# Designed miniproteins, single chains: the designs that were tried, part 18

Each design is a single chain, and the fold is of that chain. pLDDT is the mean over its residues in the fold that is shown.

## One batch from the design tools (miniprotein)

Design m644
Fold by ESMFold2-Fast:
Structure m644 (fold): chain A 60 residues (1-60)
Amino acid sequence: SEKLKEEALKAVEEGDLEKALEYARKLVQLGDYESAKEVLEKMYEKGLISKEALESFKES
């Protein structure tokens, strides 16, 4: 999960929405909700996702 979190955060910094969302979803599937939440919050701060998208992803 640590490597996935690092890759996800790198994708966020690069503005790669598709890759960042893929890694965030994989973190959720692995039960790493803390890392997934951090990634999604960072994406929201960078303007890559809406507040609605952030909430929707937390439910998945």
Scores: mean pLDDT 77

Design m645
Fold by ESMFold2-Fast:
Order: structure tokens, then sequence, then C-alpha cells
Structure m645 (fold): chain A 80 residues (1-80)
């Protein structure tokens, strides 16, 4: 369900942010927080396709570690 997908996304992004903090990846944390906010704003608006587009753009243009998180996030939405 969408609610289960939103919970899984929240867990994924918050864990990734914490992992990035432990690794000292501060510039990538800002990028990841922006991605998280944009994806959740799209989902809260009911626009799942926009959330997928945001994630796909991050996979194409993001930093390597952010791209990995974006791929996992897209898989969560595609299974919802």
Amino acid sequence: SLEEAKQALSDLFLKAIEDFKRQGRFSEIDELRRLYREVLEALDSGDVEKAKEILQKAIETGSPRVREVARKALEILEKA
C-alpha cells in the first residue's frame, strides 16, 4: 500500500542520513535531505508519478551514494 511504501521510504532515508553522518559525507547529506523532502511532498500530494520522476532524476544526476539510495527508494515505490 502507499502508506506502507511511505513508511519504508521514511525508514530508508532516515537510516541513510544517519549512515552518511557517521561517514562524514556532509555535502551528500544535504543532497539526500532535499531528495527526501521532494519525494515526500510529491507523495503527500498524491502524485506517485512525480515522486518516481524525482527519484529517476536523482539516479541519473545525483552523487554516487545518493544514486544508490534513490534506486532503493524507486524500488519501494514500484512495489507499492
Scores: mean pLDDT 85

Design m646
Fold by ESMFold2-Fast:
Structure m646 (fold): chain A 102 residues (1-102)
Amino acid sequence: SKEELIKKLLELMEKAIEELKKRLEAGEDLGETLRRLYNKMIEENPELALAIGALFGEMIKVAVEGLKEGKSIDEIVEEIKKAVEENVEKYVEEHLKLQAEG
């Protein structure tokens, strides 16, 4: 189920990132948009809350750094996609470990 969980989480995050890009291109605030997307994903997927929270933490770090560096929305979104892809397996493994220990 690790591979299935990675796939499910990647699909959820890809959908959230596409919505983030659309809203940022429409001039919406980054922090408010991330907060709304996070809340929606946790509400719809409470069993994945820890993994979703960890991945949103990575997205926030990348977005804050990108804003400080003066990166475009497209550059920030690309870096967010990369951060999610690089960290998804790690946070799925941490999630599964906590589920086994709980």
Scores: mean pLDDT 83

Design m647
Fold by ESMFold2-Fast:
Structure m647 (fold): chain A 75 residues (1-75)
Amino acid sequence: SSADVARFVGLVLGAIAALDEKNYEEAIKILEEGKKRFPEVKESFDKAIQAVKEGNYEEARKYLLEALKKLDESL
């Protein structure tokens, strides 16, 4: 539904904002919760979480933007 799309977009943007604020633990927490709510993006979120843990924040952002793109293609 459009409400689920808005919720997903808000979650991804929230994770990106946390990364931009250097609040990496919050970004990981948001993505872990997102994996429970949206299992279809689990792989992309797992890759983003791993990238954050490795200090590769640019790669993490890339995986999150790819997750947004995949959602658009699945609707």
Scores: mean pLDDT 82

Design m648
Fold by ESMFold2-Fast:
Structure m648 (fold): chain A 68 residues (1-68)
Amino acid sequence: SDEEARREALRRALIGVALDTAQTQGDEAAIETVARLLVEKMGLSPEEARREARRILDEAQALQQRNS
């Protein structure tokens, strides 16, 4: 549960980073920033990190649209 809690906290932080970066620097900058963090914090490959970063950005934007 501690490991699950840490992963969930990281996911929430990455969603925030994705939204903030997309709004200030655009979607590609958000994907690159989140992908870098996924490589650094979770040890994902660059390919996996970019794929996951795109999913995180898509999820974050969908959540924002549902609450608008």
Scores: mean pLDDT 82

Design m649
Fold by ESMFold2-Fast:
Structure m649 (fold): chain A 115 residues (1-115)
Amino acid sequence: ASDRELAIDYARLAVEYMKDVNPEAAELARKAIEAIRQGKYDEAAENFVKAGDVAVQKARELPLEEALKAMMGAMAFYSAAVIAYRLSGKTEKAAEIDARGRALAVEFERRLRAQ
């Protein structure tokens, strides 16, 4: 599959995690998917980052079981954003968002171990 198709697949996965938790994040993801289809990779990446940030904020407000879904959604949105930034040639921004995704995974592991 192309990198473009992989970004759309990550975004669709994130929408499935987020649709019942935060409809606003799902709407941002739909706009980003449409931007990718139009070749507007920078706009798509920015909307995926916004959707991921909304998902992270929501995860921090939720009990652990629901927070798990929102964190998975955030990680999938950030993965889509990384691919979209790479497609737009913004490799430094892609690296920044990739680092945010890795930091979320570490934060999430700590929350699970603290139980």
Scores: mean pLDDT 83

Design m650
Fold by ESMFold2-Fast:
Structure m650 (fold): chain A 71 residues (1-71)
Amino acid sequence: DKALEAYEKAVRELAKRLGVTEEEARQIFDKARELYKKGKSVEEIAKELGITPEEAQYIVDLIERLEKEVK
């Protein structure tokens, strides 16, 4: 499924960017998703996760897209 493949590629790319395992990247993604649902800003998410605001923006954009149509 194209949606699942895109999701898995995003997790792998995030893992490489952050220098963490795919398992850790998934945890970071899940944590960002929870913060996003609580109404946290991109800057607040970046601070909580210890990543850059640009990386947090990338994750938020991915979360938004997945919550709309990628299941």
Scores: mean pLDDT 76

Design m651
Fold by ESMFold2-Fast:
Parts: C-alpha cells; structure tokens; sequence
Structure m651 (fold): chain A 66 residues (1-66)
C-alpha cells in the first residue's frame, strides 16, 4: 500500500540518511528489485545513495516485504 511505501521512505531518510525519499521513489526501487533482481538493485542503491553492501541488502529485504 502507499502507506507502507511512505513508512519505508521515512525510514530510508531517517535511518539511512537518504534525502528526498517518497512513495514514488520507493515504488521505483521495489520495481527495480522485481524486474532486474536483487544484485542489480543492491548495486544501484550503493551507487546512487552511497550505501554499504550491508545497508543495501537490508533495504532490498524490506522492499521485497512490500
């Protein structure tokens, strides 16, 4: 739901320091995991947001639970 996407967007900003997160961007990340797979999604998160591999792995797990 959009509410679950909004809660993850807030967590990504507050816990991981990713500014400008919103429902549309989180939905895009979920689609990236579903269409391109976990490995490509992790690489994107690390490259785009400066996340560690551990942080990117945690976020991919959360995206899969949506």
Amino acid sequence: SDEELAELAKELEEKYGIKGMNVKKVRGLKTLVEEMGEAIAKQYLMKEYGLSEEQATEIVKKLKEL
Scores: mean pLDDT 85

Design m652
Fold by ESMFold2-Fast:
Structure m652 (fold): chain A 86 residues (1-86)
Amino acid sequence: MTLKMTLKNLTEEQKQQFINQALDLEKEGHTVTISIDGDTLKITISNLTPEQLIGFILSAIGLELEGNTVTISKDGDDTTITITYK
């Protein structure tokens, strides 16, 4: 399974935290692609298990409960999570 995350309106600290988390997943054997465009961070993670994907979805729901805007969509084997921080 492939997860595509788009993270918008990030602080410098949040950006560094997400990049570090993505690099940790790369060390665990996942294929990770990171692109940065201003305060927007795009991360693509491949070869996820269903349990790992559910973990990301639950984390995104947690961020929505904290007042951020979250959208989750599925297209085939690809799951896209878009988070816009307030």
Scores: mean pLDDT 83

Design m653
Fold by ESMFold2-Fast:
Structure m653 (fold): chain A 75 residues (1-75)
Amino acid sequence: EEEALELFRKGADYLSKGIEALRNKDYEKAIEYFKKAIEYFKQALPKLTPLQRRAAENGIDIAKKLIEIAKKRLE
């Protein structure tokens, strides 16, 4: 569905914004963007093709790992 693709694209966009915030040492902002990326990817998952679903799952895993890195940097 078109809606699922838009949610997937939003997930990818927030993942990219999170990575940029992480590079700029804006760790709190990075965590917020990564959480939004995970939410959008999860919303898209049920209506994605198998290849797109794999990409969304990969994006969720990457975002989760980067959240943990950002949290450690705040310590």
Scores: mean pLDDT 87

Design m654
Fold by ESMFold2-Fast:
Structure m654 (fold): chain A 86 residues (1-86)
Amino acid sequence: RELVEKENYISEETKKALLELIRAADAGDAEKVREYAEKIVEASKEEEGAATWLAMIAGIAKASPKTPPEVVEILEEATREATERL
């Protein structure tokens, strides 16, 4: 399978949601983090790459002392939901 040649390994819509999630997490906006995390969990039903990126973002957020605990909890729960469907 030609994964290396795929320009859209994850959809543009999913990429945008991932960028918005990172932005919301950096801002400490728990409501926006939940909104975009849920969109990525839905995308992970069709796109395994979405779950992988969500797990990476959750890991980075958890490692940052600036990330509010509620944001970390939302990201970890969303990652669990996305990976349980694998």
Scores: mean pLDDT 75

Design m655
Fold by ESMFold2-Fast:
Structure m655 (fold): chain A 73 residues (1-73)
Amino acid sequence: MLERGAEGLRKGAEVAEKGGDKESAELLRKAAEAMEQGDVEKASALATKGMKRASEAGIEEEVNQAIVEALSS
């Protein structure tokens, strides 16, 4: 469960990095690491912050699609 969530966040980070927003990518990677460590509260906070920055950078749709695809496969 947490492993799948972490994988989704890592895929989101890859898309954010390709989109040129390293800050969103870093936040999503940190969220994935927190999720793998079982710190769901920290992971949620970091993921929320990462998605907000992705939205401000105009890449939220691409990042969200990558996360959804990872969770659905």
Scores: mean pLDDT 80

Design m656
Fold by ESMFold2-Fast:
Structure m656 (fold): chain A 94 residues (1-94)
Amino acid sequence: PLPPRSPEDVELERIFKETDEKIDKIFAEVKRSGFAPEVVAKADAELKKLIDETVERIRELRPDWSDELIEKVRQWLENYVDAKRAAAEAELAA
């Protein structure tokens, strides 16, 4: 049997869920604007800030994680945001 989930694992899942919900909300506004340049620029700034804040929350929660692992989490979040952007652009093109 697997050991029970740690409180840190539960909190980590909560952080990712909250971040995903915020990303979806930002892209919903971008789609509603029809990718207006000023809205896209604001969204890009908000997404960068959200990634920075999420990475800092994870670092505080898991001080035992290496800088290399934290950087991989940042790269994953950046790739995830890029995938969400591509999906939003595809919906507009359809």
Scores: mean pLDDT 83

Design m657
Fold by ESMFold2-Fast:
Structure m657 (fold): chain A 114 residues (1-114)
Amino acid sequence: EPSEEEIREALGLLYRGLGLGYFKQGKYEEAIRYFQLSIELLGENDARSWNNLGKAYFKMGKYEEAIEYYQKAIEANPNFWEAWENLGKAYEKLGKLELAQQYFQLAQQLRQSQ
């Protein structure tokens, strides 16, 4: 018999998968909704769903919101090199080239360590 925790985890993973499906279709507002639902069920330490939220906001041209979610992904997993790389891309879009370069260097160092 599945526990409440097992059901919550399964639904959270399902919502993350649905979010990724909508993201691949270019349906970023729907993707955001499902990524938010997955975080609500899986918790604040789900670095992957935070990073996916940031990517969806980035695709919509909402770079400041993307930065906020990439920072949450890094708080959840500081070794998540993709989140550091995405943070750099978002700062590059905002014209903050020195910050972007620093984050790209951090991402490469972390990637080389994995």
Scores: mean pLDDT 90

Design m658
Fold by ESMFold2-Fast:
Structure m658 (fold): chain A 65 residues (1-65)
Amino acid sequence: MLEEIKEIFDKADTDGDGYVSKEALTKVLTELGKGDKITAYLMAIDEGDTDGDGRANYREYLKTL
């Protein structure tokens, strides 16, 4: 589970800056056949996005898991 989440975020982090956008995340999940999980991941981004920018720092998130 954790490694799967990391792979999804790493693939969606096209800039390599440790942040993931909702659009990039949706694209990666769709390509991996996980379209049914898109809503859950987008909600996690919203909950982790304290600045309301539509992006979350997934590198720090993964370290806390």
Scores: mean pLDDT 70

Design m659
Fold by ESMFold2-Fast:
Structure m659 (fold): chain A 66 residues (1-66)
Amino acid sequence: MKESEEEIELEIKRAFVRMAAEIARLAHRDESEEERRKAIVEAIRETGKKLGLSEEETEELIKEAL
């Protein structure tokens, strides 16, 4: 089973970043689509860095959220 500590940790980090993206989207829903995208990207980048995600993981989450 794929339930190593490392894998569980990554899954939790990804979930947190996805939640941050959705919160940013909702918080900026009254703004233009461009401003919402900027907010989502910034939320993903900042949360990913704080949680120690790789740049590659962060970029994939940005693609997924947009």
Scores: mean pLDDT 79

Design m660
Fold by ESMFold2-Fast:
Structure m660 (fold): chain A 72 residues (1-72)
Amino acid sequence: GSKEEAIEALKKAIEALKNGDRDKAVRYLQEGLRLATDPEVQALLLEAMEAVSRGDYDKAIELVKKAIEKLK
């Protein structure tokens, strides 16, 4: 997939996290991880998924935003 597809999936993950929709957030994070080829981006998304598992949605959003910046 393209970097643009990864960024779009991650933006949808942020929206889901802001809405408290854990299931949608995890699906979009998994899609972003599938599309990402950069190991630094993959590491940030894995950390974001761990933050989601702890209920730390603010930290997850922060990590996903960092992943998006690295994809640009």
Scores: mean pLDDT 87

Design m661
Fold by ESMFold2-Fast:
Structure m661 (fold): chain A 61 residues (1-61)
Amino acid sequence: MSEEQKKEGEEIVKRILEAEKNNDKKALNEALRQLMLLSRRDPELAAEMVKKLQEEMRKMR
């Protein structure tokens, strides 16, 4: 997995977390769409990003 692809995945996770924190449903749906597109291109990277997202969301809640 390239460093650039990992950074893109981390940015998607960050956008999801920010949207969730701000209760911005439109931004959340847009970020989730980006994550879904990532899962079609690189399912392993997407799975790692989902795991990171779940961990971060658990800390927020």
Scores: mean pLDDT 78

Design m662
Fold by ESMFold2-Fast:
Structure m662 (fold): chain A 73 residues (1-73)
Amino acid sequence: SNAAAIAERQAEGAAVKAALEAQAAAQGLTLPQSVIDALAGAEVEARYHDDPAELEEFRKRLPEALEALLAEA
């Protein structure tokens, strides 16, 4: 595998985590790092293993997933 693709995937992972933290903060929430890691990992995996339609569906449902995880925590 080429180094550029690996670096891009790692950068995407970091960006997704930052976006999730910002989204949670905008809603007045502080998420455990484990929750952020799990959600970010799922989105990054979807980007590189699935089609764009499934990624958009995942993103659309992400706020509901966050609420469910917080209720369980």
Scores: mean pLDDT 65

Design m663
Fold by ESMFold2-Fast:
Structure m663 (fold): chain A 87 residues (1-87)
Amino acid sequence: DPVAEEEEKRRQEILEEGRRLEEGFRLAKELLARGDNEGAIRVLRELARTSTSVLRDAAGREQVVVLRYNVKTDQIEELRVDLPPVV
């Protein structure tokens, strides 16, 4: 099923990006825990700069995958946000 294969490929790409971001967030947390605020900021900036979290569909529309940390549940939440079309 080509539709199922394409969906699985997109899911794998998101999972790989999620793992990379999760590892970066974990490193940033460790740096913050030891008082290295500058190091934590550097790691987060590098993630933003090198991130492949901007996905493009066949029509050229961009979607951002945003991971956020929920302090109350100690969970990383995934949000997908459509970017407005470039005029």
Scores: mean pLDDT 60

Design m664
Fold by ESMFold2-Fast:
Structure m664 (fold): chain A 65 residues (1-65)
Amino acid sequence: MSEEELEREVELAMALMEFAVAKTMIKRGVDVEEALELMREAAERAEELDPEVGERLRREIEALE
């Protein structure tokens, strides 16, 4: 694995973590509007790194709206 590949995997993992945190906030009814925005930002970053993952995250956001 190259340094570039490692950086990409780390960034994707961070985006997935932020998405999971935001999704939990929505489930708990905490800062729902801010959480939805965080989910959208995380999905957008994930899509840049992995379009298939990004599409899946975007579908989860649509299901919550």
Scores: mean pLDDT 80

Design m665
Fold by ESMFold2-Fast:
Structure m665 (fold): chain A 55 residues (1-55)
Amino acid sequence: AMEERLQRAYEAAKLALKEHGLDPETVAKALSRGLGLDYETALEIAQRAKEELEK
């Protein structure tokens, strides 16, 4: 389901940002290609993951 894809994307984004120091734009491109998400959706997920890590 779409909800599962969004959750997987969010967890993957958190790991990529935390362990590899990637920027949200780079993570969004990877999520879009890997999980078949729209770039704008992937970018929102990556930015949200970064925001949560900064709290």
Scores: mean pLDDT 78

Design m666
Fold by ESMFold2-Fast:
Structure m666 (fold): chain A 93 residues (1-93)
Amino acid sequence: SEALELIQRAALALQEAAALAPELRPEIAEAMGQLAAGRNALQAGDGEEAARHLEEAAELARRAAEKARDNPEAQRLLEEAARQAREAARLAA
């Protein structure tokens, strides 16, 4: 599934960002929680519910990226995760 591959890539980007910006761990953990909920809904066949969770994950990652402005590598990874989660949401719907 292309959506599941995007969710996995978003999760890896969030994990890498958390290592580079430990101060953002709480915000990144919330985004990862929403990615996991989206993956579970998608695997259960609920594309509409999956899309909602993945859109929330993308928004949380985007907000974390704004907070990472002084850490360009973490910001890039968080923006990448947001884009991947948003694309997964479009495919899940």
Scores: mean pLDDT 90

Design m667
Fold by ESMFold2-Fast:
Structure m667 (fold): chain A 111 residues (1-111)
Amino acid sequence: TVEENREKGVELMHLGLLYFAKKDYEKAIKYFEEALKLLPEDDPLRAAALTYLGEAYFKQGKYEKAIEYYEKALALNPDYARAWRNLGEVYKAQGKEEEAKEYFEKAKALE
C-alpha cells in the first residue's frame, strides 16, 4: 500500500542516517535514493531525503552535487531551513563567504 511504501521509505531514511553517522557515505546515498523511490511525489519527507543526499555528497567533497540536491529540496519546500543552512555550509567550504552569509541568514529567518 501507499502507507506501507511510506513506512519503508522512512525506515530506509533512518538506515541512511545510520550509515551517514558511520561515515559510510556511499551506503548512506544508496539508502536515501531508495527512500525517495518509495516516498510519494508530494510527500513532505522528500525534501528531507534530498537534503540528506546533499549532506552525504558534501561529506564526500562533491560540492556541485550537494548544491544540486539542496536546490531540489528547496524547490519542494522553500521554507526548509536545513537546506538553506546546508547551502551556506557548502558555499563557506568553497570560500564564498558573502554568499554563505546570505544563505545562513535565510535559514535563521525560517527557524
Scores: mean pLDDT 88

Design m668
Fold by ESMFold2-Fast:
Structure m668 (fold): chain A 65 residues (1-65)
Amino acid sequence: SMRDLQLAYLEALAAGKRAPADAPEPEELPPEVRRLVNEGYRLLAQGKPEEARRLFREALALLRA
């Protein structure tokens, strides 16, 4: 399902793993989750992987709620 794909994607990001090639499109994520994921990617681009992982865990928790 789409939710299972979204959960697998965020679980991979929260674990510091590479996103799957079939990751969901940004528009397919809830707006609040999408904002956290976008901020996490900005932190990765800045060389801050630990801070990015914290945001990805927050996004995952929000999606699971």
Scores: mean pLDDT 77

Design m670
Fold by ESMFold2-Fast:
Structure m670 (fold): chain A 83 residues (1-83)
Amino acid sequence: DERVKKAKELLEEGKELYKEGKYEEAIGKYFEALKALYPLLSEEEQKELLEVVGKAQELIKQGKYEEAVELLREKVEEILKKL
């Protein structure tokens, strides 16, 4: 699946950026990964994903980029583990 492959590539790119302390750029990679995975999910899983995205956006608004990147990474990994 092209979307799964793209999401895996974006996950690894985001992890590399995180190791460099580039949290905002890592967040961007994880949002792109989640966007790629979104149409592959059930309605219940899509709802759960949007709730996680909302929480991450609130953390970003507060300048808590490290917490936001960790939350988004965990969600990408969780979805990929089930596919």
Scores: mean pLDDT 88

Design m671
Fold by ESMFold2-Fast:
Structure m671 (fold): chain A 101 residues (1-101)
Amino acid sequence: MVVEAELADGESITFTAEQDAHAIKVTIDSSSPAKVKVYVNGKLVAEAETIPDIATNRSTALLPVEIKKGDKVEVQVSGLTEKARVTVELIEASDDESIGV
């Protein structure tokens, strides 16, 4: 599952998880480092600072979080100097792994 939106500093993407996931990957089309906070059903479950990559003019964070299908997920981004496109990708749990149990 992939969700994209243009966000300004302190704005968030809110969506309902369509699948179970063991991690969230957040990519920002900005070379500026930003703070990412992940809320599941209104509870803060993970936070990280994105790692900028000058070669791609993007910054990325991978956050280990356990998400179940039907959860309300909110990804808040702060520290942006300008409005940027944010891509949120749910990394699905594998049946071959005990992740999310």
Scores: mean pLDDT 78

Design m672
Fold by ESMFold2-Fast:
Structure m672 (fold): chain A 96 residues (1-96)
Amino acid sequence: ATDLARQKTDEIIAETERLIEEASRLVNELMEQAKKNGDEETLKKAQELSGKVDEVRRDLENARKLAEQDPETGLHFASYALLKAEEVLEEVEKLK
């Protein structure tokens, strides 16, 4: 159980890092486009998504730390961070 939970946690953290890096790139591109177009609504949404990106990065750091003490708790937090990263990526792709 412990070894499998640790392996799964590492895999989920790695996947989440890839997704959140992509989401961060898209959010930055969206913010620059919104600034150029004077689209205050899209800029506000992009800023909110940028905040969520920072939250996911903190959640990943916490998940890695928790996995050292309790791999099952680490897996739970890593899975939650993955869901957040997927939601941010989906939201940014839906914005103009």
Scores: mean pLDDT 82

Design m673
Fold by ESMFold2-Fast:
Structure m673 (fold): chain A 85 residues (1-85)
Amino acid sequence: SDEEAEKIIKEFREELERVKKKLLELSQTLSDEQIRRRLDFENAGLSAKLADMTAPLPPEVRSKVNTEFQKELKKMKKEIEEFLS
C-alpha cells in the first residue's frame, strides 16, 4: 500500500541522515576520497536492504519507494559534496 511505501521511505530517510552525520564527523579524519568510498559502500548496503524489503510489494509500490529513495540519496550526496568542496 501507499502507507507501507511511505513507512519504508521514512525509515530510509532517517538511516540516510544517520549515515550523513557519520560521514561528516569522519571527514575530520578521513580524506575526501575515503568519504566518497564510504558513502558508496553505505549506499550499496542500503540499496540491497531496500530490494529485499520491497520484493514482496506490488510493482507500483516498489517503483514509488525506489523513486523516493533515489531522490533522498541524490539530496544526501549533494549535501556531502557541498561540504567537501
Scores: mean pLDDT 77

Design m675
Fold by ESMFold2-Fast:
Structure m675 (fold): chain A 95 residues (1-95)
Amino acid sequence: MTLEEIYRQLAETAVRLAEHAAELAKKYDPELGKIVEEFSKLLRELIEKGAYEEAARFTPLAVLLVHLLRQGRFDEAKEIAEEMVKRAKEALEKL
């Protein structure tokens, strides 16, 4: 297994977690749901451009986002989601 294959698997995990987080968020806060959905789309774009390492770096934050949403900590989840969108856009611009 190559390092690139590991990053790709982590990146795909980040997308699945972000998509799950978007579905959780939409049930309680449609605005937050849209922000998280934008984040998942940006992660998909990073993967499509071959930026697996950059996308994989979001995996721990995607885990945290799901955890915050499950705990009903929506204000904190929104802050994390907005920061994740910002960082993902910056990562895409550097490609």
Scores: mean pLDDT 86

Design m676
Fold by ESMFold2-Fast:
Structure m676 (fold): chain A 67 residues (1-67)
Amino acid sequence: SELEELLRRARELVESDPAEAIRLAGEIVARAGDGELLKRLGEAVEAGDAEEAVRIAEEAVRLLRSR
């Protein structure tokens, strides 16, 4: 799955390239189209929190699989 590949790459980049990890997490969250997840992602981006951005992306992937 393309989403699983994006999530795996985002996780790998959290420590080495947090900005790219956040960007990839943002792509995943955007595909879910969920307003609450988008709001939480915005807060994580403002905080520069790549770990939280990836956790939100994991929730987005679960939401997309439940549809």
Scores: mean pLDDT 85

Design m677
Fold by ESMFold2-Fast:
Parts: structure tokens; C-alpha cells; sequence
Structure m677 (fold): chain A 80 residues (1-80)
């Protein structure tokens, strides 16, 4: 269950980062937006699933990691 939540957080972050980078945002801007959105996701899932603070922080970190990797894929492999 917790592993599934971490995977979902990473996948959601990855798509978010890919979308923002495709829209012309820089890696720095993607990270700033991912930190905020990842915290919002962690807060929601902590309330919904009764996650510990450590588990909620793991969700936030998974989201941010996904966003960075998704953005990186677009920024370094962007072809017209």
C-alpha cells in the first residue's frame, strides 16, 4: 500500500514535470512548483490515508523526484 502511494506520487510528479518543461518552464521553476504541489499531495494523503509525518515526507520527496526526472527528459531530449 505505501509502496503503491510512493509509485503514484513519483508518476504524478513525472507527468507534472514533463508537462511544465514542455510548456517552457525551466528546471528551477519546475522544482519550485513541484515542491508546492508535492506538499499539497502529501498533506491530502496524510489526511486521507492516515500517513505518519515521515511517510507524508516520503510522498512529497517521490513527487519532487518524479517532477525533476520528467522535466529532465523533456529538456534534454526535446526534439521539434
Amino acid sequence: LREELLRQAYEQGYEFGKELASAGYTLKEVYEKALKRGQELADRWQAEYGLSPAEAEAVRKAYVQGAGEGAGRVLYKKAK
Scores: mean pLDDT 81

Design m678
Fold by ESMFold2-Fast:
Structure m678 (fold): chain A 68 residues (1-68)
Amino acid sequence: MSPAEKELQKLARELREKLEEAKKNGASVEELIKIVEEHLKKMLEVADPEMARMIEHEAKLLIEEIKK
């Protein structure tokens, strides 16, 4: 596994933990989406073009889950 892949896995885990913490604190859908968008920016700074497509797809799915 490349160092970039390992870093992206850590960022993905941190994103999930931040979302769970925010939900516990009564965060709005808008606040949760903002958290995803901020982490997406960080992940795209690390990602190769191929990895960027997967990251964008996963972020899209996560935002759709939050909107439900």
Scores: mean pLDDT 79

